# Designed miniproteins, single chains, continued (5), part 89

Each design is a single chain, and the fold is of that chain. pLDDT is the mean over its residues in the fold that is shown.

## One batch from the design tools (miniprotein)

Design m19283
Fold by ESMFold2-Fast:
Structure m19283 (fold): chain A 62 residues (1-62)
Amino acid sequence: VRLTGAAHGDKLYLPGREAGGSQPASPTGTVAEVDEASGIVKVRFADGSEGYTLREDLEPLP
């Protein structure tokens, strides 16, 4: 899966990256968890970082 451009640049939530956080170097990754109640997805990105985003902000890779 990948983040949309807007989600990668503006909406990525990385609570484990305190003191300002960091964004993944790549918008592509693998779904690690899905919270059905909130629609939030935890993604492990290609650079090894993890983040939370909305399911609607993810696109399947071809």
Scores: mean pLDDT 58

Design m19284
Fold by ESMFold2-Fast:
Structure m19284 (fold): chain A 92 residues (1-92)
Amino acid sequence: DEAKKLLEKARKALEEGNAEKAIELAKKAIGLAPDNLELRGEAYKIIGEAEKKQGNNEKAAELYRKAAEFYDLAGNKEKAEEAKKKAEEVEK
């Protein structure tokens, strides 16, 4: 549950405009729950959104593709497809 709480804090940091804190908290969540594929997908999506907010579009695309990979592995095809679409949108 600590990893899930870290993701909630990461989302809040993004809402408040603190991209750096969002990245840090999402990475910590991955470290606490490395076998939770769905959580890893969500964490990489948050990191991708944070990188996009910082203007790092190529990095954001890479992170959205990682999110899609973990969502696919978790069996969440809908979230995987959404993450793939986000990657395409920021690479233009």
Scores: mean pLDDT 86

Design m19285
Fold by ESMFold2-Fast:
Structure m19285 (fold): chain A 78 residues (1-78)
Amino acid sequence: EIEKIEKEIKEIEEKIEEYKREIEELKEEIEELEKNLSKENLTKLVGLKIRLIGLEFEVELLKKKLEELKKKLKELKE
């Protein structure tokens, strides 16, 4: 059980880093689109902002799960 939880923690940490990278790329794309607000760019901007919110929400969920797993791991080692 302990080894399984440690593996899950590592996998979640790696996934959080991956999502943070995607978030940074999306923020850069949003900033570029905001500099030139055409009708086409406005539609894309809305879509990108929705995706950004979704990824930020996923990161927060993963962080909560990570905290729960770390607490569980500590309790199992006690």
Scores: mean pLDDT 83

Design m19286
Fold by ESMFold2-Fast:
Structure m19286 (fold): chain A 80 residues (1-80)
Amino acid sequence: SAALEAAGAALGRGLRAYQAGDYDAAIAAFEEAIRLAREAGDRALEAFALAQLGKAYEKAGDAERAAAAYAEAEAAGYRP
């Protein structure tokens, strides 16, 4: 679906921003990926994007939002 393709593209942008150390851009891209994954009904992609959002929040120094994102990832079926 168009939403699934867009979710994958947003996830890719987030991962590249994260690797570049641009954690604000990574957070924004992962939030977009989560929204699009939910629209597409892809719970596995949602869970993975939530886990990546948690990592980006940790690097940005936001431990509280990181913990919340990890909890949502686990609730969505993420298994590390």
Scores: mean pLDDT 90

Design m19287
Fold by ESMFold2-Fast:
Structure m19287 (fold): chain A 72 residues (1-72)
Amino acid sequence: MDARQARAEAHLDELEARLSAAEAAGDFDAALDAAIALFREIGDEESARYLEALREIREKGLSQEEARALAA
């Protein structure tokens, strides 16, 4: 196999493990960070940007209405 691909797969496995651990712990912030990194690793930039926007909304304390308007 391509050495770069093997290393990318190992990194992806690590990110999936972090996401699962964060979800099991109920750590939403850690789960969100892991999910963003995971989507970027697989090249899903749209999903990564969407989750980054959700994290920023949460950090700024935006209301549910404001979050919904930003997502639309």
Scores: mean pLDDT 71

Design m19288
Fold by ESMFold2-Fast:
Structure m19288 (fold): chain A 62 residues (1-62)
Amino acid sequence: GAAEKEALEKLIKHAEGLAKKALEKYPDATAEIKQIGDHIVQLTLTFDGKTIVLTADTRELL
């Protein structure tokens, strides 16, 4: 529904902010934001030969 779409858009914007902060701290880092499910956004950060995956579900925000 509309509320779920708005929550998803807000979550993506939040993830973009986190990616920007990470790239400012680690210039050689890469960041990927991907919707992996109807309610799930994944942020993948790769730096110093390490990969960190952050997953968030919009249903926890509604």
Scores: mean pLDDT 76

Design m19289
Fold by ESMFold2-Fast:
Structure m19289 (fold): chain A 90 residues (1-90)
Amino acid sequence: SEAEKAIFEAEIEEGIVDILRGVLKAAGIELTPEQQAALDEALAEAKEALKKAKEALAEGKYEEAVEYAKKAIEALKKAGDILRAVLREA
């Protein structure tokens, strides 16, 4: 289903963010307080949206599940962009 595919794509993006965070930690690269706040906000939005996507899917609300999964993907891509910018400036 489209909803299951969108949630799976969101989970792939979450995995990419986790890899990037691991790379920065291993490299000893520290985020500024502003970068950390922006990352935390993006990750919180992604977590809430993905939770809502999974809840909507469980309730058979496929359109809502797709919308929340897309929101989670956008938030995770924002988190990834922050992490990539930090890595490039290090």
Scores: mean pLDDT 89

Design m19290
Fold by ESMFold2-Fast:
Structure m19290 (fold): chain A 82 residues (1-82)
Amino acid sequence: SEALRAQAAELEARARALEAAGDLRGAALAYMGLAGLYEQLGDYESAAEALERAAELAAQAGDDELAEKLRELAEELREKAE
């Protein structure tokens, strides 16, 4: 659990750095990974937020199909958070 939290913090920092560098695709992939770690932690709200951010970045990169799929997954995780 502590190891997963440490991995999530490290991956979040990487995602933000990729985003700042303009690597939209790399940042989206990092946020997708971050969502997976939060899901393993049972933090469905944070997982959904990470997928929503990944979807926004995927759309900005021109990958509307991936963006739509990520939004669907985020909605599913939001339901689990309730």
Scores: mean pLDDT 88

Design m19291
Fold by ESMFold2-Fast:
Order: sequence, then C-alpha cells, then structure tokens
Structure m19291 (fold): chain A 83 residues (1-83)
Amino acid sequence: SQAQIQQAEDLAEQGRKLYAEGKYEEAKELFEEALRILEEVLGKDHIQVAAMLLQLGLALEKLGKKEEAQKYYDEALKIFPNI
C-alpha cells in the first residue's frame, strides 16, 4: 500500500539522519526495516528496493562489514537491468 511505502521512506529518512550523525548500527536497523517493507509491497525487482540495498550496503561498510555490504551491492546491481 502507499501507506507502507511512506512508512519505509520515513524510516529511510531517519536512517540517513542517523548515518550523518555517525550512528551506523542504528541507521542499519532502520534501513533493514525499510528494505523489508519495500520488498513486501513492491517486490524484489523494484528501483526503490535497489536504492535501499545500496543505503544498507553503505551503512555496513561504515561498520567494517565489507563482505556483507558487497552482497547488498551485488543484489542492487542485479535489479537495475530488470527495471
């Protein structure tokens, strides 16, 4: 629903604010919840899902989890050819 998409966008905005403040673990948690909602509502092959995968990857890099970040980047790149 549009309300669920708005909820995910609000969570992502809060996550970006926390990321800017250096609160990477808290930002990651909000991006994970936003991703869950977007995948459920829009499906895995949507541009908004790809954008959230990239945001989650960036937060994981800041936490030193480069291998996990790369997995999310790879998933985001797979979505682009199908949009």
Scores: mean pLDDT 87

Design m19292
Fold by ESMFold2-Fast:
Structure m19292 (fold): chain A 89 residues (1-89)
Amino acid sequence: SLKELYKQEIQNLKDQALASLRSAGVDEDILKEAEKQLDELVEQTYARLEGAKSEAELRDILVEFGREVSRLIQEALKKQEERKKKEEE
């Protein structure tokens, strides 16, 4: 049940990240690439949760997941800005 709560939080963070990118007006192809990377990160994080031996390890895994999600959001936003620059040229 504790691992299920952490899995739910991970899904919520993923959903929030995708909603943020959609709200920012990121192009569909960049959004789909980010979604694929987030799905892969979720699978990797679920494997880490399964191997966790304590609540402290579960918490650290969630914190690391949030950091990686933030990195992926920033990369998607950067790709979108680079595309806009090319459209203005």
Scores: mean pLDDT 87

Design m19293
Fold by ESMFold2-Fast:
Structure m19293 (fold): chain A 67 residues (1-67)
Amino acid sequence: SKEEIFEEIRKELDEELAKTPKTVDNYLNLLGRHLRRLAEKAKEAGFTPEEIEQLAREVARYFWEKF
């Protein structure tokens, strides 16, 4: 489900953020890597492009708020 993919990515982001200094370079690298992983998982699960975009926006918002 979308919620399961979101929670898996959120947990991975929380673990990485706890170990990573808050720099612009780290922000861009972590965001790009996790959004790519999310897109691959959601595509394999058969989500539409619109659903993948919505989920990506939710992850990006969460990451911005935590960074």
Scores: mean pLDDT 79

Design m19294
Fold by ESMFold2-Fast:
Structure m19294 (fold): chain A 74 residues (1-74)
Amino acid sequence: KKKEAEELVKKGEKALKEGNAEEAKKYYEQALSLDPNYKKAWLNLAKAYDELGNKEEMLKYIAEVIRTIGDELD
């Protein structure tokens, strides 16, 4: 669960570093399918959408990160 999501995020980060935001997005989506509360995957998905020029989706995923952080911080 957590380890598999972390490995997918690392693959996404590598793809994003190589300029492949679309492939990075797919890895982050897979990570969130395994662990929807994995904040790093939500944040990285927002970054991938920003790289693709989709600011509406970027803001949506940033809002989900803020929601999850708020829940964990009481």
Scores: mean pLDDT 75

Design m19295
Fold by ESMFold2-Fast:
Structure m19295 (fold): chain A 65 residues (1-65)
Amino acid sequence: AMKERVERAVAKIPEFLEMVEKNPELGDEIIKVLKEAQRLAEELGDTDAVEKFKEAINKIKEIKK
């Protein structure tokens, strides 16, 4: 279900951040994945998950500078 996909994506945020810190080239691809997860969270009304995805995307953008 969509809720399970959102919960799994939230759980993987620390791993995604570590991946981008080690390989900044992956930043755009991971942002794309997180934006899709954010859309699903918005459809579910999961405001906490939406905020976590937005924060992760912002952190990845800072790493890519």
Scores: mean pLDDT 82

Design m19296
Fold by ESMFold2-Fast:
Structure m19296 (fold): chain A 101 residues (1-101)
Amino acid sequence: SSAARQLELAKQYLAQGVRYYSDGKYEEAIEYFDKAYELSPDPALKMLALMYRGEAYLALGKLKEAREDYEEALRLALEANAPPEDIAMLQGMLEDTEAKL
């Protein structure tokens, strides 16, 4: 289906973003996390894309952008009733980022 194809492509974009991130290519990673976020019909994959994009922004010293991505990821996690451990991790990322502002 169209949705299944979009999900598969979004997963591929997320994976490519992670590869760029691991290579220290944070700007390219952000571009691919953006593509994964926009294409994904799945809230869980959108949340992952935002978390990784926030980490890439943090690596670039873009603390305000990182905070915004973690806030949005946490909002999606709460709306989706994500596992308590995932919510706690997102809260920790947000708190750590805010402490650096």
Scores: mean pLDDT 88

Design m19297
Fold by ESMFold2-Fast:
Structure m19297 (fold): chain A 91 residues (1-91)
Amino acid sequence: RATLDELWARAEAVVSEVDEELKQRVKEIATKYGKEAGLDPETIEKLAEDAYVEARFYLWLAAMAGDDRETALEKALSVAEKSIKETVKKL
């Protein structure tokens, strides 16, 4: 079985490869739903930042579980979109 160091190294590699794409796509999702809800740019930026932090945590979990880049990114984006939609509904 892989050591914790090996699992961490693999997760770090996966996250480093998709982190920029995750950040960009989360901003796009937040912008879409935020604009539809009539939110100001500052609120949309905070929404994107909060969703990114949560999504990045799940990206690390998926990578450590052995998911590939594409699967880990899709899982993280699903978490971000759900978080954004739920937050927008409460505002």
Scores: mean pLDDT 83

Design m19298
Fold by ESMFold2-Fast:
Formats: C-alpha cells, sequence, structure tokens
Structure m19298 (fold): chain A 70 residues (1-70)
C-alpha cells in the first residue's frame, strides 16, 4: 500500500509541476508562489517517507491552482 501511495504522490506532483510551469493567465504571482511552496513541501514530505503528508500538500496545491485558474 505504501508503494502505491508513493506512486500516486509522484504522479500527482509531476502533473502539478507541469501545470505550474505553464503561464497561468489571471492567477496572481502570490497565488502561483503559494502553489509552488505547497509542491515543494509535498516533495520534501515524499523524500522523508511521509507519503500521506505529501498527498495532503499535493491536494492543497491542486485546489489552490484550480481556484486561481477559475
Amino acid sequence: MTEELAKQAEETLERLDEEVKKYVPGASEEEIEEVRELIKKAKEAAEAGKIEEALKYAAKAQELLAKAQA
């Protein structure tokens, strides 16, 4: 199960990293920076083996990015 969660976290973070890399019209620099900070925290948690925490930060980044794009 941990292996499956680790794969899910990795795939989610890769997707978010690609989305943030693209210019997002209408999003403020502060909103984009907050998303980047959450992605960074998620990657750090994943590297520390805290996969559940990594998924939590990744989910927050997804929510914030979706809100910024709306």
Scores: mean pLDDT 73

Design m19299
Fold by ESMFold2-Fast:
Structure m19299 (fold): chain A 56 residues (1-56)
Amino acid sequence: MEEELKELIKEAIRKQAEETGSEYTEEEIEELANAILERAKEEGWLESVKKALLEL
């Protein structure tokens, strides 16, 4: 599940970048996804993040 959530976050970042014309490297996407996932775990927002991604 954690790996699945990380992949969903990475896909969300890619879609957002493509829609806004922002350019991120795969390494930058990986770092951003890791940061988001770790913050969500520490703050107890994992369920909120999952629900937000389902709205994409």
Scores: mean pLDDT 73

Design m19300
Fold by ESMFold2-Fast:
Structure m19300 (fold): chain A 63 residues (1-63)
Amino acid sequence: DKLEKLRELGEKIVEAARKGDKEELEKYAREAEELFKTIKDPEEQKEALELGAETARKVAEIL
């Protein structure tokens, strides 16, 4: 499930931000972006965008 993988990547991005590991954060963010590009269903794309927005909000609170 691509959405489940995106949730896991989001958690890893947030954890990398908490650790201050910029390279790990950028790596997981890139993996999430590449995975998003493979999602073709519009409803799944919308859910993926919401997951990305939630992850970005959590990272902003940490940084």
Scores: mean pLDDT 82

Design m19301
Fold by ESMFold2-Fast:
Structure m19301 (fold): chain A 60 residues (1-60)
Amino acid sequence: DLFAGRLYYSLGDYEKAIEYLEKALEKNPTPRVYRLLSEAYRKLGQTEKAEEYEKKADEL
């Protein structure tokens, strides 16, 4: 899940990256997964969601 999320992110498929990163959060919510979700949402232009996930990463 985290591996697949990173793979799709590197391919530029940010929607798929978010799908797999959300699955990674269900198993183990870590700062790394929150930061990757934040970056993927930034790439999609969803700035508010990106900021929320970055804040969650900083709080862990």
Scores: mean pLDDT 80

Design m19302
Fold by ESMFold2-Fast:
Structure m19302 (fold): chain A 74 residues (1-74)
Amino acid sequence: MVRVVIEGTPEAIAKVVQRIHERVPDAVRALDPASAVTSGRLTLEVDEQAVPIVLEAVEEVRKEGYDVRATVLP
């Protein structure tokens, strides 16, 4: 598994999480779901094969005008 940090507004993060769960529900686990609301930051553990799908979800939400970004940790 790879760690991906999603940063943005709580609404943007919620939209990203919804898209991820629609596409790869069993491939992603949130490490601190509460931090998305309190700090605008969510850390996910993602199966390596699902990383491109997670990044695509972030890009789609960003294209809708939401301030959101993802960083893949080594």
Scores: mean pLDDT 78

Design m19303
Fold by ESMFold2-Fast:
Structure m19303 (fold): chain A 82 residues (1-82)
Amino acid sequence: TSLPKEVIEKIEERKEEVLEEEKAYIEKLPKEKLPELKKQLEEALKYYEEKLKEAKTEEQKAIAKAAIELTKELLEYLETLF
């Protein structure tokens, strides 16, 4: 009932890549754009939480969980920027 190890590893690797890319992007943003980005990330978090509830397959659940974790880490990172 669990996903193949190879699929889990790919999801984790992609999550780490996206996290680093998005942190680098945030680092380049003007300070004035940070509140707008925070709102977008909060909306994205709600979207992925709903996707997790709707998920029918283990793969869909794993992808939704990874997206939730990524979005939460980005929100936490954003809160530390001043």
Scores: mean pLDDT 82

Design m19304
Fold by ESMFold2-Fast:
Structure m19304 (fold): chain A 71 residues (1-71)
Amino acid sequence: SKEEKYKEIVELLKKYQEAAKAKDYEAAMKYRDKLADLLEEAGLSSEEVNELLKLAGEDPEKAIEKAKKLI
C-alpha cells in the first residue's frame, strides 16, 4: 500500500541521516541506494528521485515532507 511504502521510505531516510551524521559513508551509500530503488518503485521519475535524495542530504525534514506529497 502507499502507506506501507511511505513508512519504509521514511525509515530509510532516517537510517541514511543517522549514517551520514555518524560519517559511516558505506552505510549511508547503502541506504541511499535502497531509497532510490523504493522511490522509483513508488512511481517517482528519475528527476524526482534525484531531487529527493539531494534534499535528504541537505534538509532531512524537507525530504520527509516532499516524500509524503509524492507518495
Scores: mean pLDDT 80

Design m19305
Fold by ESMFold2-Fast:
Structure m19305 (fold): chain A 71 residues (1-71)
Amino acid sequence: SMEEEERRKAFERIAELAPELEAARAAGDEAKAARLEAEMAEIMAEAAKAMGKDELAEKLKELAKEYREKA
């Protein structure tokens, strides 16, 4: 299904960013960690919207904005 495909794509993109996020956290690079967290939230928001999960997509967009402000 399209929903399964969108989840898989989002998971793959997030999995690629996860090691970089952990490296930033380990280094104490709060700004870089916040940018990566925002990017991951944006990826999840896009996937949620594509799957018709509009409320979840909106919440994830707000979370991404919050992380962007910390960067």
Scores: mean pLDDT 83

Design m19306
Fold by ESMFold2-Fast:
Structure m19306 (fold): chain A 66 residues (1-66)
Amino acid sequence: TQKQIQDIVNKGKEQLEKAGASKQTVDAVSQHMTRVLQQSPSIEEGKAQVDSMVKTVITHIKAKKA
């Protein structure tokens, strides 16, 4: 449901914010996460893609600050 999509996106936003992402980055990635979840055949497949995306973004943020 839309609520499940929003809950997954909100969890991703929290992880990005804790990693030090800017508000603009969080907002842009959140929009992309929402599109991925809406276009995925199932919420489970969408969540797996979102989790991978969030991990990749966090890794890039940490690498650039090192």
Scores: mean pLDDT 79

Design m19308
Fold by ESMFold2-Fast:
Structure m19308 (fold): chain A 71 residues (1-71)
Amino acid sequence: AVDELRKAFAEAKAATSGEEVQKIAPRVKEALDRVRAAFEAGDATPAQLGTVAGHRGLSVEETDALLAAYA
């Protein structure tokens, strides 16, 4: 789940055209949904998500995207 999110964000950062970004956006959404489901299965609260994401080595931008998905 988290590794899929990291890979999707790395591909998004490497994208140089709007078409590439549009192709990656569904994969980022799917990865975010999987990470959310995994955290919910672990009874993680929204307040804990930022801390958990940081501990798993997500960047600031990746953590912000994850938190936005739960908002």
Scores: mean pLDDT 59

Design m19309
Fold by ESMFold2-Fast:
Structure m19309 (fold): chain A 98 residues (1-98)
Amino acid sequence: MLSKELMQKLIEIEVLASMMELLAWASIKAGELTEEDKEKIRKHAREIVELGKEAIKEYPEHAETVEKVLQEVLDRLEYYAKKIPELKPIVEEFKKLA
């Protein structure tokens, strides 16, 4: 039932989410979160929200599916914020923008 165009947007969201998680995981392993990596995570989080909002606007009949994907990304981001408290402002921004 999902269009190819919507599926492509959802795949892009998953790729960005995976990149955020890799940066967070690398920061945990290094024992620090650099400002550069924090900015990259923030940028990817914003891009995910923008893609999600665009998908909901273009495919309102699939809004619940897109919102569920955004919630799953938020849950993953919150998991890393428990280990890296410096990510909490990015979690709050994601919640406000989504």
Scores: mean pLDDT 85

Design m19310
Fold by ESMFold2-Fast:
Structure m19310 (fold): chain A 78 residues (1-78)
Amino acid sequence: EEKEKLERMAKANEAAAKGLQSAIDRVRKQYDEEAAKSTPEEAEKLRKQADDEVSYLTSQADKARKNAEKYRKKAEEL
């Protein structure tokens, strides 16, 4: 059933977005812990690296959420 297939695809993308959000939280925690043990200069560098990695993961999560919304809308049209 086409509607059921679209609903499964939406659910998969929703799960992917949730997983990416969990990854963002882990990345932030890891870099914060490392920065706390570093010099102020190294801590600043680590924060910038964390921001870059979080930005990338956030972009991927946004794409997954948009895909989920697209599949949800298509399922509603059926």
Scores: mean pLDDT 84

Design m19311
Fold by ESMFold2-Fast:
Structure m19311 (fold): chain A 89 residues (1-89)
Amino acid sequence: SRVAELTERASELLRELGKAEKAGDEERARELAEEAEELLRELEALLTDPAERARAEAELLKAAAIGMGHDEAEAEARAEAWLAARLAA
């Protein structure tokens, strides 16, 4: 689906953004943030269900954490905890 395609592309951009931020590359981080913002705007327009939106946001948070150098299992656990809290609110 278009939602899955955009979520995958945004996840990749956020992983790269996290790496650029960790490296202190402000110019690359800005470029990646702008690209991610455009994809996220399109994704938001397609996600009308709050639960589906929360699930997509959790995947993006996981990708960003991995980009920043967090362990994949830790990033997954944090994203799952965030999603559970978000859906309970």
Scores: mean pLDDT 81

Design m19312
Fold by ESMFold2-Fast:
Structure m19312 (fold): chain A 68 residues (1-68)
Amino acid sequence: SEAEKKKLEAEILLAMAEMIATVSKSEEARELVRKTREEVERLIKEGKEEEALELAKKTLEEVKKIAK
């Protein structure tokens, strides 16, 4: 249950980052989201949901900075 909540939160944060990257039309932000999604999926598969969530949080903040 807790692991499922962290996985869903990470997926929501990545979706938000992808939306910001798409709206900003930033190739740098889009590439960052793509690479981070691959790493987040790997971490979740390995049972590292907390690390996946932290990575998703950091990526959203970085995408916000790039999109300005």
Scores: mean pLDDT 86

Design m19314
Fold by ESMFold2-Fast:
Structure m19314 (fold): chain A 65 residues (1-65)
Amino acid sequence: HMSAEELLKKAREAREKGDFVKALEYYQKAIEIDPNNKEAYQLMAEIARELGNEDLAKYFEEKAK
């Protein structure tokens, strides 16, 4: 079992390497453990926008509020 903190660390590492899809996967797993992590949703929205998916970005921005 991986903690939310460890998943957030892996998501940041994946993003630094430019693996945005893997970063989103780790952020999604982190919010499954901690659904109130609004910062994770904000970061997922940013990555979704970087991938060109505006609908997904807006969805995550709504969840971050």
Scores: mean pLDDT 81

Design m19315
Fold by ESMFold2-Fast:
Formats: C-alpha cells, sequence, structure tokens
Structure m19315 (fold): chain A 91 residues (1-91)
C-alpha cells in the first residue's frame, strides 16, 4: 500500500541518519534518531490502518525534533539523505 511504502521510506531515512550521526560520533543526535525510529515502528504496529496524512504528520513531528537539535551542516545532510532515499524509492 501507499502507507506501507511511506513507512518504509521514513524508516530508511532514519536508518541512514543513524549511520551518519554514528559515523561522526554525534551520540546525542544518534539517540534522538534511535528514539524516532522506535516511535515510527511502534506507531506502525499500533496503527496498521493509519492514513498517509497521519504518517506524514508523524514524520513532520519527528523531523522537527531532529532538526531542532541539528547543526546547520547536519540539516544540510538531513535533506541530502532524504533526497537520496527518495531517488531510490522512485527508481
Amino acid sequence: SEADRLFEFIERVLERLREYFASKGKTELQKVVDEALEEVRKFREEHPDASVDEILALFSRIAGRILDVASEEDKVEFHRIVEEVRAEFLA
């Protein structure tokens, strides 16, 4: 479904962000991303009938939390990772 594909997209973005922050030794940001990933997985399990709008609202909230604690360089990389994952999903 479109909802399942959107969850897969979000989870892949968060997994790439986790790897990025881990590679840079940014343990605080890595923890925020790990918590976000668990929140997304729990939401998917508890709301298997969630609408695309509800999933997008969830992603907006978690993205906002990550960006609130990210540096300007980290924000650039966040957007780059989102674009790379989007390209993979459109192929």
Scores: mean pLDDT 86

Design m19316
Fold by ESMFold2-Fast:
Structure m19316 (fold): chain A 67 residues (1-67)
Amino acid sequence: MSLEETIELLKKAYEAYKAGDLETAKKYGAQVVENASNETIREAVKILEKEGIDPEVIEKALTLGAV
């Protein structure tokens, strides 16, 4: 999975988590966990942090996708 695709899916997971849609957040988080490298995920999270997106919420969405 590309860095751009990972960023897009993490943004979707973040928005779903913030809206209380945990099933959608889990779906997008799972796609990232299954298809993106750990290095790509770390880069995407750093970019999103710089844009002002809460990394704790991103981590929670990723944790849902990993379970």
Scores: mean pLDDT 82

Design m19317
Fold by ESMFold2-Fast:
Structure m19317 (fold): chain A 74 residues (1-74)
Amino acid sequence: SKEELIKKIIETLRAKVDELTAAHPEYAADFAEIRSILDEAEKETDLKKQIELVREATFKYQDLVDKLAADAAA
């Protein structure tokens, strides 16, 4: 079901964020923002809004990963 897929995506993204937070304390605030969005998504009962929140968290996570890669190359 879409509900089960969304739950799996949230769990997977949380695990990735937790791993990177331990490695990159300098971005703690950015990771905290992503966690906050994931917490909101988990509590959301409107499927469309829940999907939008998951997408927002995913995009912010990817932007941060891209920034970490750029910082490592600089």
Scores: mean pLDDT 84

